# Designs tried in a protein design run: designed miniproteins, single chains, continued (4). Part 107

Each design is a single chain, and the fold is of that chain. pLDDT is the mean over its residues in the fold that is shown.

## One batch from the design tools (miniprotein)

Design m15711
Fold by ESMFold2-Fast:
Structure m15711 (fold): chain A 117 residues (1-117)
Amino acid sequence: SEKEKAAEALNYFVKAFVLALEGEDEEKVKEYLKKALELLTGKEVSEEEITKEMVLEALDKIAEILGLDEETVKMLKLYADLIFERDIDKMIEEMEKIGADESEIESLRRVKENREK
C-alpha cells in the first residue's frame, strides 16, 4: 500500500541520516536515499541525480501520507540539509552568525568530530 511504501521510505531516509551524522560510508548513504526515493516514487533513480530538493519533496510527501507533525518534518529536513551541505565548518559558521543556540552548534561540532575520526 502507499502508506506501507511511505513508512519503508522513511525508514531508509532515517538510516541514511544516521550514517551521514556518524560520518560513515557516503556510498551507503546514497544507496539508502536511492531506495527511499524509488519506493516513494515507483521510478528508478540514479544516485548521481539525487538532489536535496528531491529529498525535501519526498519528506513532505511522506509527512502527508503518514500524518507526521510539523516538528518531526522540520527535524528530518534539517538532517537532509546536513547530508547535502557536506561543508560542516561552513554550516557551523552560518549558525554562529545567525545566533543559533550553543547546544545546536555543539551538536554540529560533535558530528564534525565523529567524521574526522
Scores: mean pLDDT 76

Design m15712
Fold by ESMFold2-Fast:
Structure m15712 (fold): chain A 56 residues (1-56)
Amino acid sequence: AAEQAALDAAGQRGEASWEKALPVLKETREKNKDDKETVDMIDYAEEQVKARLAKK
């Protein structure tokens, strides 16, 4: 019903956010390449985004 339509719309918005997230993650990684913890977190997030896009 209306709740499921709202969840579906949120899912579509999420996919648009995935596409927008990749350039931001890449730029943040380059700015913080000397911080191993930040690089590891960004690499993990990028892997999750790519996995979502590949499954779609």
Scores: mean pLDDT 65

Design m15713
Fold by ESMFold2-Fast:
Structure m15713 (fold): chain A 64 residues (1-64)
Amino acid sequence: EFEKLVEEAYRRGLELGRQGKSPREIANEAAKLKQELMKKGYSEEFVREVVRALVRGYLEGRAA
């Protein structure tokens, strides 16, 4: 599950970066994802790693 969530977050970030979303928009997506995962009972470290994957994907998508 963790690996799948990290992969899905990375791919989502990559798509948002390719679409040219602003840093503010990705920050809002990251905050939304964090709240969703915390509401589901995931640990802070788990949530942090999934959100990092989203941001990493975004930065790579923007560079492409």
Scores: mean pLDDT 82

Design m15714
Fold by ESMFold2-Fast:
Structure m15714 (fold): chain A 111 residues (1-111)
Amino acid sequence: SIQQLIARLQQQISRLQDLIDNNASKRRIVQELLELAREVSELTTAVLQALRDQNRFELAKQVEEISKRIAELVQYIAENLDKLSDEEIKELAKEVLSLTQQLLQIAQQVA
């Protein structure tokens, strides 16, 4: 259910936030970002189906844009891990968290 996917993603957000707050290594943060991106993809698929079934096409476009931005940011971080500073990775990870919270707010409207 969408509610179960929301709960899983909330746990993943908490884990990633804890890693950032405790100055975890870049490699550990990227590992959690890749796991977060998988959970985001699963939730996005379910939310898009629900929104389309409800004829909420403008909100569906917003979800697609948020999901695409999360995927692009996570891929960029993973590909540039050795080139980005610890601080740059933390700031990008915070942007991913912010986008993921926006997705969760929309998901809660259709759950």
Scores: mean pLDDT 90

Design m15715
Fold by ESMFold2-Fast:
Structure m15715 (fold): chain A 74 residues (1-74)
Amino acid sequence: SDAEREKKKEELRKKAKELVENTPEEEFEERLRKLLKEAGLDESLLEELSEEEKEIAKLTLAAEEILEEKKKEE
């Protein structure tokens, strides 16, 4: 059901936003720098990201963490 998918998306989005708001920005930056290093990219690219791109990156990392926790419980 598309309604169930939309509900799960909204719940994930809400939880991701809560995680971003309650987690220090410093922790997300450290995680992003680690990902850039693992991808063979320059860490200075993090400083070149716009505020919008940084927000998307944080929300993506938060969503990934929530999904990983769910996998641990299953």
Scores: mean pLDDT 74

Design m15716
Fold by ESMFold2-Fast:
Structure m15716 (fold): chain A 90 residues (1-90)
Amino acid sequence: DPVEEDRQRLLDFGNEILDELGKAGLPQEEIDKLREMMRNGDPNWLSDLIDALLRLGREDLLIRMFKTLLGYSEEEARRAIEAYKNRPKV
C-alpha cells in the first residue's frame, strides 16, 4: 500500500535523522519527544523535526529528508527550507 510505504519510509528515515541529531548534540528529551510524535502521528512532528535540524545547522539533513520523503530535487528542497523559515510557528 502506498500509504503504508510512505509511513514506513517516514519512520525509517525519521529514525536515521534522530540518530544523526543525537550525534550532533540534540538533547535526549527532544529526541524522545520527536520519536513519540512520530509514533502518535502528531501533525507537528515534521515541523518540530525541521526546527531541530535548523537549530543544529543541519540543512544538509533537511535537504536529504525532503529528497527522500517528498521526492524533491536539491533546489526544491532548498526552496522548501526557505519557505519553512518564513512560516509562522503556531
Scores: mean pLDDT 75

Design m15717
Fold by ESMFold2-Fast:
Structure m15717 (fold): chain A 77 residues (1-77)
Amino acid sequence: GWEEFLEEYEKAIEEAKKLIKEEKFEEAEKLFEEAVKKYKAVADRVLPPEFHEEVEKEIEEKKKELEELKKKVEKEK
């Protein structure tokens, strides 16, 4: 169900954060991009249109969170 795909997405975000902490920025970015594409595809299929905006906002918040972590790690080298 939707919960299963959300869990997969959250695990990918967690893994991306670990990669960022290891300074594997390119690998983390690719992982996040792939997870987002899959998450959006499933959301488009299973959720009503009104929830698509909420999904987009959630994805943007996670993207900003990862970008801020990346900047912090790069600055603290």
Scores: mean pLDDT 78

Design m15718
Fold by ESMFold2-Fast:
Structure m15718 (fold): chain A 69 residues (1-69)
Amino acid sequence: STSSIGVNPMTPETLREAGLTEEQARAIERRQGGAIEAMKLTEAGRVEEALATADEAGQQAAKGVLLLQ
């Protein structure tokens, strides 16, 4: 069976089961969306696009932290 238990712990359902609210789970999922998209691109064999997607998400997160400081 196709299952990803332990592969995507940041899914809203998994986070809610851990005691987080749907809003908190959604926020975490949004932040990690870029990493998930990069992983999907890698599975499709588009490594260059995956790297660009991961780098962009990482840069945005870093800039957000710096700007909020």
Scores: mean pLDDT 58

Design m15719
Fold by ESMFold2-Fast:
Structure m15719 (fold): chain A 80 residues (1-80)
Amino acid sequence: MSPAEREALREVMEAAAQVVAAAVDLVLARRLNSPDIPAAEARLAEALRAEADALEKLSPSRTEAHAAAASLRAAAEELA
């Protein structure tokens, strides 16, 4: 792999980890009826968009990457 490909893969993995963390925070906020639910939803939406951008950067010519990115962005819009 080129250094650029390795960095793109790292960005995908880091963004995916942020999606997991944000999703856990939202689930806990909802369970606790927290006033932070809107902030948790906004954080998850941002994390989903970051993962979408990272996937397209990793595989810009792949139809599957664009489809996955579109699904992540659609999920982020539902949280707004």
Scores: mean pLDDT 84

Design m15720
Fold by ESMFold2-Fast:
Structure m15720 (fold): chain A 65 residues (1-65)
Amino acid sequence: AQDQADLDKFNEALTAAMREALATGRPAEREFEVDGKKYRVRVRLGAPDPENPAPTLEYEIEEIE
């Protein structure tokens, strides 16, 4: 299914960026392509929250030329 393939590409890029950000403690980014358009997902660690012991990850997606 097209929806599945698009989600798989996004999830693969997001997962790779999350793994790298967690492993390095630094922001990580990955590019992926859907329907001939290139996108970039950037992942960073969120601010520590004493009420939430699990680390928070933040991400953003942008279309690139």
Scores: mean pLDDT 74

Design m15721
Fold by ESMFold2-Fast:
Formats: C-alpha cells, sequence, structure tokens
Structure m15721 (fold): chain A 94 residues (1-94)
C-alpha cells in the first residue's frame, strides 16, 4: 500500500522530468504539457484529500506515460526512458 510520502516523492520526480523536458519544447508545446501536469496535479491533490492513494498513483502513472510519449516525439530519449522507468515503478506499487 503506497504512503503519502511515497506519492510526494514520485510527484517530485515527475516535476523533475517535466522541467528538463520543457527546455526542449516550443512555447506552444510547453504550454500544453504544463496544462496536462496542472490537471494531473489537481486530480492527485483531490484523491490525496480523500485518502485514495492508489487513484492518485494511477493519475501519476498516466502523466508519466504522457511525458514519455512527448519526450520520444521530440527525440529526448533520456527523458522518455526516465518517464517510462517511473511509469513501471508506479505500476509495481499498484
Amino acid sequence: VPTEEQIEEIWRRLLGILTRLLSGLSPEEAAAVVALANEAGRRVNEYLKQGKYEEALRVMAELARQLAAVARAHGDEASAAEAETLYREIERLL
């Protein structure tokens, strides 16, 4: 069963991947990815308020998958691999 501390650590890792990825994107693409992350963050926060840690992890897993796809589309294989690794780690916690 995941802890709130584990969820917070995973979220920090997602933000780290996001920050590195954003440096390689156009302003328009960066805005779209930031909007995705903001919506995921809102959903994670709502699930955490309800004690629904598995649902929060599923939202974070989906964000990791989306970040991996964006990174791959831009030839950022390092960020794609990091996001895919995080996605697999989250799936193992579910």
Scores: mean pLDDT 86

Design m15722
Fold by ESMFold2-Fast:
Order: structure tokens, then sequence, then C-alpha cells
Structure m15722 (fold): chain A 78 residues (1-78)
């Protein structure tokens, strides 16, 4: 549905923005949290979008980097 299409589009947009940050983990986490807050996503939707963006970047980011980004977003939007 339209809501899920919006979440998937947001995940793709964040993945592109994170690539543009040269995959700096701290910068990536800050940009994700700031953008999700600006777009006024609920915590549940923000975490879904973050997980989907990290899945798109799975071959570009280590497991430790993905965990750090997800935890940072959860903490900042909680």
Amino acid sequence: GAHMERLEAAAEALAELIRDSQLDTERAAQLMAAWLRHERFSLEDALYITRRALELLRDELSEAQKEYILEHVRRELS
C-alpha cells in the first residue's frame, strides 16, 4: 500500500545519503536520525526504515557498523 511504498522509498533515499557520507558510521547515524526526525516518522516506522536501509547497505557496512547505526537511531528517536 501507499504507506509501505513511502517507507521503502525512504529506506532507498537514506541508503543513498549514507553512501554519499562515504560510509562514516557516526556521520551516517547522525544523518539518519536527523532526517527521520525531520520527516516526523514514528519510532516504529523509523526503525523499519533504518533496518531496510541497512539491508540495502549490507555488503558495504560491517555488522558492528549496522548495529551502531540502529542503536543510535533508536536512542535518538526514543
Scores: mean pLDDT 83

Design m15723
Fold by ESMFold2-Fast:
Structure m15723 (fold): chain A 89 residues (1-89)
Amino acid sequence: SALDLLIEAGELVLKAIRKYAPEQEDIIKRAEELLAQLRAETDLARAIALAEELLELGEEAIKTLTDEIDEGMFRLQLGVAKLLVEKAK
């Protein structure tokens, strides 16, 4: 379902932030809050908005990276999450 794709996208974003930017505690906490809201959401338009906010947090976390390989790997995971969000629309 579309909601399942959005939840999968949110889970990928949070997992990538935790793996590549573990020091970004405030970004991680905000992503956890958004993912919890997304998991409880039943309205598709609101779920899309929450998933897009998670994607924006992923972009913010990427900007904090100093290792080019980790940045590349994170961008690949964020790309998959973006495709899942687009598929849900």
Scores: mean pLDDT 90

Design m15724
Fold by ESMFold2-Fast:
Structure m15724 (fold): chain A 85 residues (1-85)
Amino acid sequence: AEEFIKEGRYEEAIKKAKELIEKGGELEEKGYILLAKAYLLQGRLEEAERVLRELRERLGGKLPKEAFELEVEIGVRKLEEAVRK
């Protein structure tokens, strides 16, 4: 999970995040946050944004602080990419 992110093993982090989402409950939120982090660190910004949008919908429109901070970081990186040709 978080250990895979620290090691740069993003594909393993993605697999673990999906496992947490499938288990549901309080693990579902943690899984979405981990999945978004892994996609963001791989530069997969559209996928990271989609994951956070799904989490927002499941939580009734409100993101926890950690997920909101990821949403902001994704937005900043997308803007940085948009100014490059």
Scores: mean pLDDT 78

Design m15725
Fold by ESMFold2-Fast:
Structure m15725 (fold): chain A 123 residues (1-123)
Amino acid sequence: SLQDAYNAALDAYHAAREEYWKTGDPAALIAAREAYLAAFIAAFGRETVLDILVHLSSFVGENGLLGGDKPDPILTLEVIRALLEAGRVEEARRIFERLMEVVGDNPGLAPLIAEVRALLAAA
């Protein structure tokens, strides 16, 4: 089922994120991102996924997606993309600035950071 495919992709994403927290290498997490997002959209619909990602913008701080020693930079980049699509440009910029403070020096994230930076510049 679409739900089973989503659950499998989410489990794979979480496993890749645990590896990222142990190694600092985002390669597996970046590879898991596309499959996770595709399964998420297939299971719930694009509008619902966009709404969920916009809602997650409230959970980016110290105890959320960019908090402590367990940041999720990939999901945070998707939150920024969702905010831009929703026209919430200033919120997207603030979260991007926070992301750069936490993981901006990680060379493995540079291509995805550059993509989102270009979207912010075009907004």
Scores: mean pLDDT 85

Design m15726
Fold by ESMFold2-Fast:
Order: structure tokens, then C-alpha cells, then sequence
Structure m15726 (fold): chain A 81 residues (1-81)
């Protein structure tokens, strides 16, 4: 079912975004990029991943984590290209 495929893509994107954010928090920018690149290979997950990374960036900005917000935005832009 197309709905089941879409839910799987959402799950992949959500897991990827959370793991990438955690890697950035741990200072592992290389691991964060690898995670994003792997998820971005799944076309249906890519736009969801980009949206989640930008949303997380806004949350971190509001929390005062400007550095993490900038890194999350950079990952989102790289995922689109």
C-alpha cells in the first residue's frame, strides 16, 4: 500500500533526523553527514528529512543553541543538493 510505504519513509526520515541531531550534539559532524546522505538516497524520505532538520534547527535556535541550529540547517541544505 502507498500509505504503508509513506509511513515507512516517515519512520526512516524521523530516525535519521534524530540520529543526525544526536551526532551533531556529540560533535561528530562527519557521522551526521553520513546519516543524512544515506537517508537522502530514499527519494520519499528526503523531503521529510529536510523538513525535520529545519524544524529541529528552529527548536534549537529557540532554546539558545545557535551553533546546533546552524549545523542542522547546513545538513538540510546538503540533503536537498
Amino acid sequence: SAVEEELEQVGIAMKGALEAEKALEEGDEEKAREIVEEVAKVPGAKPILVGLLRFFARLRERAGDEELAEKLRELAERAEK
Scores: mean pLDDT 86

Design m15727
Fold by ESMFold2-Fast:
Structure m15727 (fold): chain A 90 residues (1-90)
Amino acid sequence: SMEKIQELFEEAHKKWLEAIELYNEAVENKDIEKVEEAIKIIDEAIEILREIKKLAQEVNDKESVEQAESGIDQLKSKKEELKKFLENLK
């Protein structure tokens, strides 16, 4: 349903904000564990966006499909940035 899609987008957004906060703390403190936590939260947000894409496809909601795909691409890019940062700390 549209209501469930909106709830899932809100959940994904909250996960993204948590990941950004952890990453900012990790950069300031060079905290490997916080970078790894941020990566895990990004993976959770990606999983939620994949569920949104699936639900939106079933109801032919092209706008939500495109938003979910864009979000997945952005989060994957950020995850790769965090992984490179993590490698430089090790």
Scores: mean pLDDT 85

Design m15728
Fold by ESMFold2-Fast:
Structure m15728 (fold): chain A 66 residues (1-66)
Amino acid sequence: SSLEEKLRQLSLELTKLKMRFIGLVVESELPSNSPEERQKALEEARELKKRASELDKEIKELESLL
């Protein structure tokens, strides 16, 4: 169904966001990066965490319709 297709796509998007988040957290802690680069990575990680949370809520709401 179109709902199942949407759930598969959203789940893939969530996985990609989680992987990017982990990479940014690592970048925010690298001593070879400048303080400015680390701060930028941390800010980007916070934004991705927010998006992932919103996407997770959408997935759970759609799953409740199955």
Scores: mean pLDDT 87

Design m15729
Fold by ESMFold2-Fast:
Structure m15729 (fold): chain A 66 residues (1-66)
Amino acid sequence: MTLRLTSSSGQTSVFEGWTLQQVIDLIRATSGGEVIVVEQTETRTVLEVRDPETGELLGRYVIERV
């Protein structure tokens, strides 16, 4: 299984052999913010990262099955 992660800055990363949950968990572990799933389909998941102190949107990530 191959997943493509696209950040709000337009950077892309490819995760070969990773599950959707593993990619989400990585973003939670590394983002420093609160990760919210705002859209989830069979092929696409959209995440928002928000500042835990202010609630401001820090970034948006799109995970697509490739």
Scores: mean pLDDT 82

Design m15730
Fold by ESMFold2-Fast:
Structure m15730 (fold): chain A 106 residues (1-106)
Amino acid sequence: DALSRASLVALEAAAAGLETLARLLPVESLEEAVEKALEEALKQAERESRRLGLSEEELRAVKEGVETALREWAAVLATLSKEEAQELARRAAATLRGAVAAARAA
């Protein structure tokens, strides 16, 4: 249904954001990496939501969920070294990608 589709879009967008964080953390500050990761994740969420025909209300909920998730991850990553933050971001992204793949297979 639409809620299930919206949830999968949000998880995929959050994973893309975390992948961007992991890529940028070695070369950028956490603050700069988070901002760029959020931009990428929200662009993906909007593109996929519109492709799937989600309503403006559903798109708003997806964007809100993605932003909240990435900001909460950023708070956790801020307590770690850059190396630990990069590794955690990579593992979190892989976990979300796996969860989406499992949900799509079910």
Scores: mean pLDDT 85

Design m15731
Fold by ESMFold2-Fast:
Structure m15731 (fold): chain A 85 residues (1-85)
Amino acid sequence: SKAEDKKIISKFLKEKGIEVESVEELAEKTGISVRTLRKLVTGEKPLSAEDLKRIKAVSPKLADYLLERDIEIGVKELEEAVRRL
């Protein structure tokens, strides 16, 4: 539900120390739906270049956190693949 998605996003933002006026304002200014933002913060959806550009224009700190997380996941996956060779 939208209320559950908003709660998940709000918890993530507070835990990472990212300040936004509201989840609704973040969705409006980025043009990304609350549902899609929830999937991005939970890692259910990978961060696209388009998503990154839209988020960075509104919240550079959020964009940097999401990018760093996805890079760390990708690096760990590559390291694990190399270790199996």
Scores: mean pLDDT 81

Design m15732
Fold by ESMFold2-Fast:
Structure m15732 (fold): chain A 85 residues (1-85)
Amino acid sequence: MEELRAELDRIIEVAEKLGVPKETIDALRRYRDVLMERLEKTEPEKQREVALAGLEDLKFAIEQLYPDSKELLEEVDRAIEVAKA
């Protein structure tokens, strides 16, 4: 849980450094907060499934909106690997 939160915070930090618009950064922060709240309310047995589904959805959205942002997509892939552990 804490490691996943740190990875989500890292994704947001990288997006800010790459000059992603503030409206998108604010949406990423809301998405992080919603996903973390959902995980806290999710049964331990399902937390990995919910985290992976949420991260895959985030990756899909980033690929559609910012396909050239390889650094941002790599950070999402790192978060997916953390969720698999």
Scores: mean pLDDT 81

Design m15733
Fold by ESMFold2-Fast:
Structure m15733 (fold): chain A 55 residues (1-55)
Amino acid sequence: KAVCIEFEGDTFVLTPDGSIEKASGSCSDDVITTSKGNTFKVTSKDGSICECTKV
């Protein structure tokens, strides 16, 4: 699983391999898309940190 983090007005996805990708969307969304074109489904919607899974 990846972790989505909201930080200073931006959203970032931390992947299990240690990569960080800047993203559009937030933990309140169903889907987050990264600047590298990867799409993640949000599995938790609470707070500024959520779990996500690559589609």
Scores: mean pLDDT 76

Design m15734
Fold by ESMFold2-Fast:
Structure m15734 (fold): chain A 80 residues (1-80)
Amino acid sequence: DELKEKGEKLVEEARRLIEEAKKAKTLLEAIGLALRAIGLIIEAEQLLKEDPENEIAKEALRLAEEALEIAMEKLKELPK
């Protein structure tokens, strides 16, 4: 199932972004991670439009949103 495989890939990418966001040391890293998280949010939302009951896509969306929140907090904390 293409939609299932795509959802699983987004979940894995979002989990990796969460770990990378927690370790971000520079503004450039935090900005890059925030942009990547936004991209995953868009892809997960597109999957949910195609399959609204896709639990994997819902998980991917939640994880991508968490990654974005962590990256945004890092942007506030990191020196300019």
Scores: mean pLDDT 84

Design m15735
Fold by ESMFold2-Fast:
Structure m15735 (fold): chain A 70 residues (1-70)
Amino acid sequence: SILDKIMEKYKLSEEARAYLGEKLKNAKPEDLNNSPHVSAEDKAKVEDALKEFDKDGDGVISEEELKEVL
């Protein structure tokens, strides 16, 4: 899956997987910030990874953008 490829490429933890999944679903920022199972360091790694995928800077990551990075 796309999530597994991102996690492997950026060496993210399993806790970061849930956070990454919510980001890809366009979850509200407050819901993401209140995650009890993801450290601030893991959240920073997810944000850094997603910046490389969001080529258009629109805050939405398409499958085409993911294919170019993965």
Scores: mean pLDDT 65

Design m15736
Fold by ESMFold2-Fast:
Structure m15736 (fold): chain A 66 residues (1-66)
Amino acid sequence: MEEVKRLVVKTANRIIDALSAGNVEEAEKILEEGKEKIRSLTDDEQVVENAIRALEEAYRQALEDA
């Protein structure tokens, strides 16, 4: 669980950095790679869903899509 949380925070920061630099394509790539990595770390469906939702929400908020 802590490893998944750490990955979510690290990936969210990378997405925010990419979007701040104007690299939307890179941010989307980081988001998709992060989702796959999360799915590979745990078989807990709720943990996977929550982690992916957190990454998608970070991406949306960084794009100002509240």
Scores: mean pLDDT 79

Design m15737
Fold by ESMFold2-Fast:
Order: C-alpha cells, then structure tokens, then sequence
Structure m15737 (fold): chain A 97 residues (1-97)
C-alpha cells in the first residue's frame, strides 16, 4: 500500500468516525476534532497542537499533571493527523451544503 493509499483509507475511516460521533452526540470527541482542524487551519506547530490537546485533557479529566508528549515522532504524527481531520471535516461540510 502506498502512503497516498494509506492516507486515503485513514481519511475514509476518520470521516465515518466523525459521522458516528455526531450521531451519538459525543461532544467531547467532536470538540477534539474541531480543535485539531482549527490547529491545522492555522498551521500551528506540533508542539502547540500537543499543548492545546493537553489543556483539553486536563479540563475533561480534572488532572492538572497532564502534559504534552515531547517525542518528535509523536509530534510529527499529531500534525499529520490534525491535517487529516481538517480534510475530513471540510469533506463533511461540502456534503451537507
């Protein structure tokens, strides 16, 4: 499987996951997707995306010790995933309009 085929498959799976979250009224999951999409739209650094996710996690869990993962591989994957989420949300928006 090429990287492009893998990305397309991940996008299709993410599209279905977002639709399922909307159907189940899973506001926490939808808030994470909106946060990631906004971060990708603003072209935020991976460290800033990780910081915002950690702030969200602290808010929903009540655990003040949740910190961003500083691993460069995790940060790179997070940036790629945020871009994929933005693409999925834009596709859903076009389908509804």
Amino acid sequence: MTPEEHRKKQLELLYEEIKEAEKNKDEATLEVYRLLAEAARERLAPEEIARRLAEFARRVTGDPNVTPNPDPKVLASLAEYAELVLEALEKLKEEKE
Scores: mean pLDDT 75

Design m15738
Fold by ESMFold2-Fast:
Structure m15738 (fold): chain A 99 residues (1-99)
Amino acid sequence: AAELALKAGKLALEAGLIAAKEGNKEALPYGIAGALGGIGGIFQAERAKNKEQELEAANTALGGGLSALKAGEIGGVEEAIKLGKKAIELAKEAIKLAK
C-alpha cells in the first residue's frame, strides 16, 4: 500500500506540474493543487508506519491525482490527463490494500 501511494503521489506531482506549466490560466490553480497533493502523498507514504498512515497517504495522493486530472482536462494537456488517471488508479489500489 505505501509503495503504491508513493508512486501515485509522484505521478500526481508530475501531472500537476505539467498541467500548471502547459495549461491555461484556468488550469493553474488545479495544477498547483495536484502538485501539492502529490508532494503530501509522497511525504506521508515515506513516513507511514501502519495501515492507517498508508491509507492517509493514499487518500492524499488520490486528491492530488484528481486535481491534476481536472487541471489537464481544463488546460487540454494530454500528458497531465494520462498521468493524473494513472495516479488515481494507483491511489485507489493503495486505498483498497490499506483496508
Scores: mean pLDDT 85

Design m15739
Fold by ESMFold2-Fast:
Structure m15739 (fold): chain A 70 residues (1-70)
Amino acid sequence: SMRQQSIQGLNALKDRLSKAASKDSAADAIAALDEEIRKLSDPTSSDSDIRQAVLRSVAASIRLVGDELD
C-alpha cells in the first residue's frame, strides 16, 4: 500500500541520514521523520495526509543534505 511503502521509504531515509551526518546535526531531521512516520501509522490518515507527510520529510532531509554539502 502507499502508506506501507511511504513508511518503509521514510525509515530507509532515517537510516541514510544517521549514516551521512553526525547524530547532533541529524537529530532534528530524524525527529521530524519520526513524527511523520507516526502520523502515517495512523490508519485514518488520508492519501492527502500521506502526501503531505512525505513532502515535509523530504523537505527536512533536503535541508540537512544542503547543510552537509556546504
Scores: mean pLDDT 72

Design m15740
Fold by ESMFold2-Fast:
Structure m15740 (fold): chain A 85 residues (1-85)
Amino acid sequence: EIEKIEKVLDEAFENIKELAERYLTPEQRELILKTVEKAKNYMIEKKVSREEALEMLRDLARAVQEAIDDPSKVEEIVKELEKKL
């Protein structure tokens, strides 16, 4: 079966929201979720290839993990992600 990219992005989004709600402050969570939403919209609107979408999802997952490991870096992580959009 051909998986639609939107479904993969929605599942990734839900996982990120759950992690952010569990480990981040409300302010840090809002910053991460807004950036992830911008990335999702970019991927959908630009109709990026499956390979590019997977690479961007890996970058987002790493960024979220780094934010959980060191919440003081959330603003820097968000800025680096936004530069790629």
Scores: mean pLDDT 73

Design m15741
Fold by ESMFold2-Fast:
Structure m15741 (fold): chain A 94 residues (1-94)
Amino acid sequence: FSEEEAEKAVRTVLELSSLSTSPEVVARSTANLLANQSSLTPAQRQLLRALIRLAEAKEAGDQEAIERYAREILELVAAHPEETARLVGIITGI
């Protein structure tokens, strides 16, 4: 993942978690994700790709794409709850 892609995924996770999206928090969380990206599982990588695609669809105002990627995220979270929790932990530092 590029730094720009990682930042999009991070911002989406923080927003969905009702956490601060201040520039300092986003920068720290993006650095945490990039530092750990080589240790991410295939499920965590797929979830990150879906989060990036959701952010891009929202920017484009593409309602069909927003619904598609939101469903993909929910399905991935349901299928991989522990991996999702670990990914959120990496991003938030909790």
Scores: mean pLDDT 83

Design m15742
Fold by ESMFold2-Fast:
Structure m15742 (fold): chain A 74 residues (1-74)
Amino acid sequence: MSEEERQGMIGLLELLREVARERGLEDEAARVDETIKLLEEGKISGEEVAERLGALLTRHPDLLPALEARLAAA
Protein backbone atom coordinates (compact mmCIF):
# COMPACT_ATOMS: atom_id res chain seq x y z
CA MET A 1 0.00 0.00 0.00
CA SER A 2 1.35 3.42 -0.95
CA GLU A 3 1.30 6.43 1.41
CA GLU A 4 -1.29 8.09 -0.87
CA GLU A 5 -3.53 5.00 -0.80
CA ARG A 6 -3.14 4.76 2.99
CA GLN A 7 -4.14 8.43 3.50
CA GLY A 8 -7.17 8.03 1.20
CA MET A 9 -8.28 4.94 3.09
CA ILE A 10 -7.86 6.72 6.46
CA GLY A 11 -10.02 9.61 5.18
CA LEU A 12 -12.76 7.22 4.09
CA LEU A 13 -12.61 5.35 7.43
CA GLU A 14 -12.84 8.67 9.34
CA LEU A 15 -16.06 9.53 7.47
CA LEU A 16 -17.43 6.03 8.13
CA ARG A 17 -16.59 6.39 11.85
CA GLU A 18 -18.53 9.70 11.96
CA VAL A 19 -21.53 8.16 10.16
CA ALA A 20 -21.57 5.17 12.52
CA ARG A 21 -21.31 7.47 15.57
CA GLU A 22 -24.14 9.73 14.31
CA ARG A 23 -26.32 6.60 14.02
CA GLY A 24 -25.58 5.54 17.61
CA LEU A 25 -23.36 2.62 16.56
CA GLU A 26 -20.67 3.39 19.15
CA ASP A 27 -19.21 -0.15 19.17
CA GLU A 28 -18.82 -0.07 15.37
CA ALA A 29 -17.34 3.46 15.51
CA ALA A 30 -14.81 2.16 18.07
CA ARG A 31 -13.87 -0.72 15.72
CA VAL A 32 -13.35 1.72 12.84
CA ASP A 33 -11.23 3.96 15.11
CA GLU A 34 -9.06 0.94 16.02
CA THR A 35 -8.66 0.11 12.31
CA ILE A 36 -7.58 3.72 11.59
CA LYS A 37 -4.95 3.56 14.37
CA LEU A 38 -3.60 0.21 13.15
CA LEU A 39 -3.42 1.55 9.59
CA GLU A 40 -1.61 4.74 10.75
CA GLU A 41 0.90 2.54 12.64
CA GLY A 42 1.42 0.28 9.60
CA LYS A 43 0.25 -2.75 11.62
CA ILE A 44 -2.60 -3.72 9.28
CA SER A 45 -2.75 -4.46 5.54
CA GLY A 46 -5.18 -2.93 3.05
CA GLU A 47 -6.60 -6.44 2.58
CA GLU A 48 -7.41 -6.72 6.31
CA VAL A 49 -8.94 -3.19 6.27
CA ALA A 50 -11.15 -4.25 3.32
CA GLU A 51 -12.23 -7.42 5.20
CA ARG A 52 -13.10 -5.40 8.32
CA LEU A 53 -15.03 -2.85 6.24
CA GLY A 54 -16.90 -5.64 4.42
CA ALA A 55 -17.86 -7.26 7.73
CA LEU A 56 -19.11 -3.91 9.10
CA LEU A 57 -21.26 -3.25 6.01
CA THR A 58 -22.63 -6.82 6.18
CA ARG A 59 -23.75 -6.17 9.79
CA HIS A 60 -25.06 -2.65 8.97
CA PRO A 61 -25.88 -2.45 5.22
CA ASP A 62 -27.51 0.99 5.74
CA LEU A 63 -24.07 2.50 6.47
CA LEU A 64 -23.00 2.34 2.81
CA PRO A 65 -25.80 4.63 1.43
CA ALA A 66 -25.25 6.93 4.46
CA LEU A 67 -21.51 7.14 3.67
CA GLU A 68 -22.30 7.79 -0.03
CA ALA A 69 -24.65 10.64 0.98
CA ARG A 70 -21.91 12.15 3.21
CA LEU A 71 -19.38 11.96 0.36
CA ALA A 72 -21.86 13.61 -2.07
CA ALA A 73 -22.46 16.45 0.44
CA ALA A 74 -18.74 17.14 0.94
Scores: mean pLDDT 81

Design m15743
Fold by ESMFold2-Fast:
Structure m15743 (fold): chain A 72 residues (1-72)
Amino acid sequence: EKQKIIDETKKKADELLKRIREANPPVEEYRRVLHRAGKGLREIENAKTVEEAKKKGDEFLAWLESEVERLR
């Protein structure tokens, strides 16, 4: 269950990161997004419970969606 949530979050994150890349943002902005995304994924992978993984995953994906909107 926990691993399934992590895998689903990674798949969605990859799709959102592809959208950000396709928007061709300034290099500095994209690198900033990648750095924060890497940290967020580590936090999700280190979640101790299914509920923690869901919460961290939801927060992380919401942030990425806001970055897609911001960097259009």
Scores: mean pLDDT 81

Design m15744
Fold by ESMFold2-Fast:
Structure m15744 (fold): chain A 69 residues (1-69)
Amino acid sequence: LRERIESLSREELIEILEKHGMTREDIEENLNRGLMQDAVLAIEQVAARKAAGAPAGTTVPGGNPSKGE
């Protein structure tokens, strides 16, 4: 898993993180390449645990990016 993430370009790392709810600006501001790799690794581990634990069922889109803070 880590080797795959390390083989990803910066753009691919950003795209994965954007798919998981981060903005490109937040990624660039708060994460360097190594932190991007760590974040993707953490997301992949969480996704793997979730996939092993329970089926997706109904997912509620959205969340609370600003108001829910």
Scores: mean pLDDT 68

Design m15745
Fold by ESMFold2-Fast:
Structure m15745 (fold): chain A 107 residues (1-107)
Amino acid sequence: SSELERLRREASDLLASASDTLFDASRRESDPFVSGTLALVGGVLHWLSEKIEQTELSPEELANILLSVSNILRNMSKISSPDISKVLNDLAKRFEELSRRARELSE
């Protein structure tokens, strides 16, 4: 459907934006482990942004991927500095909202 195509595009755009945000956060984070983890997840989000555009996903499959991304970002927020934690939680909420919208299309 056109709504699913729109959601896939919105998801791809948000994943690409989140990737850039995580690479920026990685450069600002003083803890080497947290910095490296932010860069690793940033790379995975960039790869997912490209893969979602190339893959025909059901609404349920898209919802599950987006919810998993939200959960990873929330877990990373718990080990990050306060300023970075806030940004990661704000991104997680945006992925949760897209996941909810995708799930509603499965009906």
Scores: mean pLDDT 88

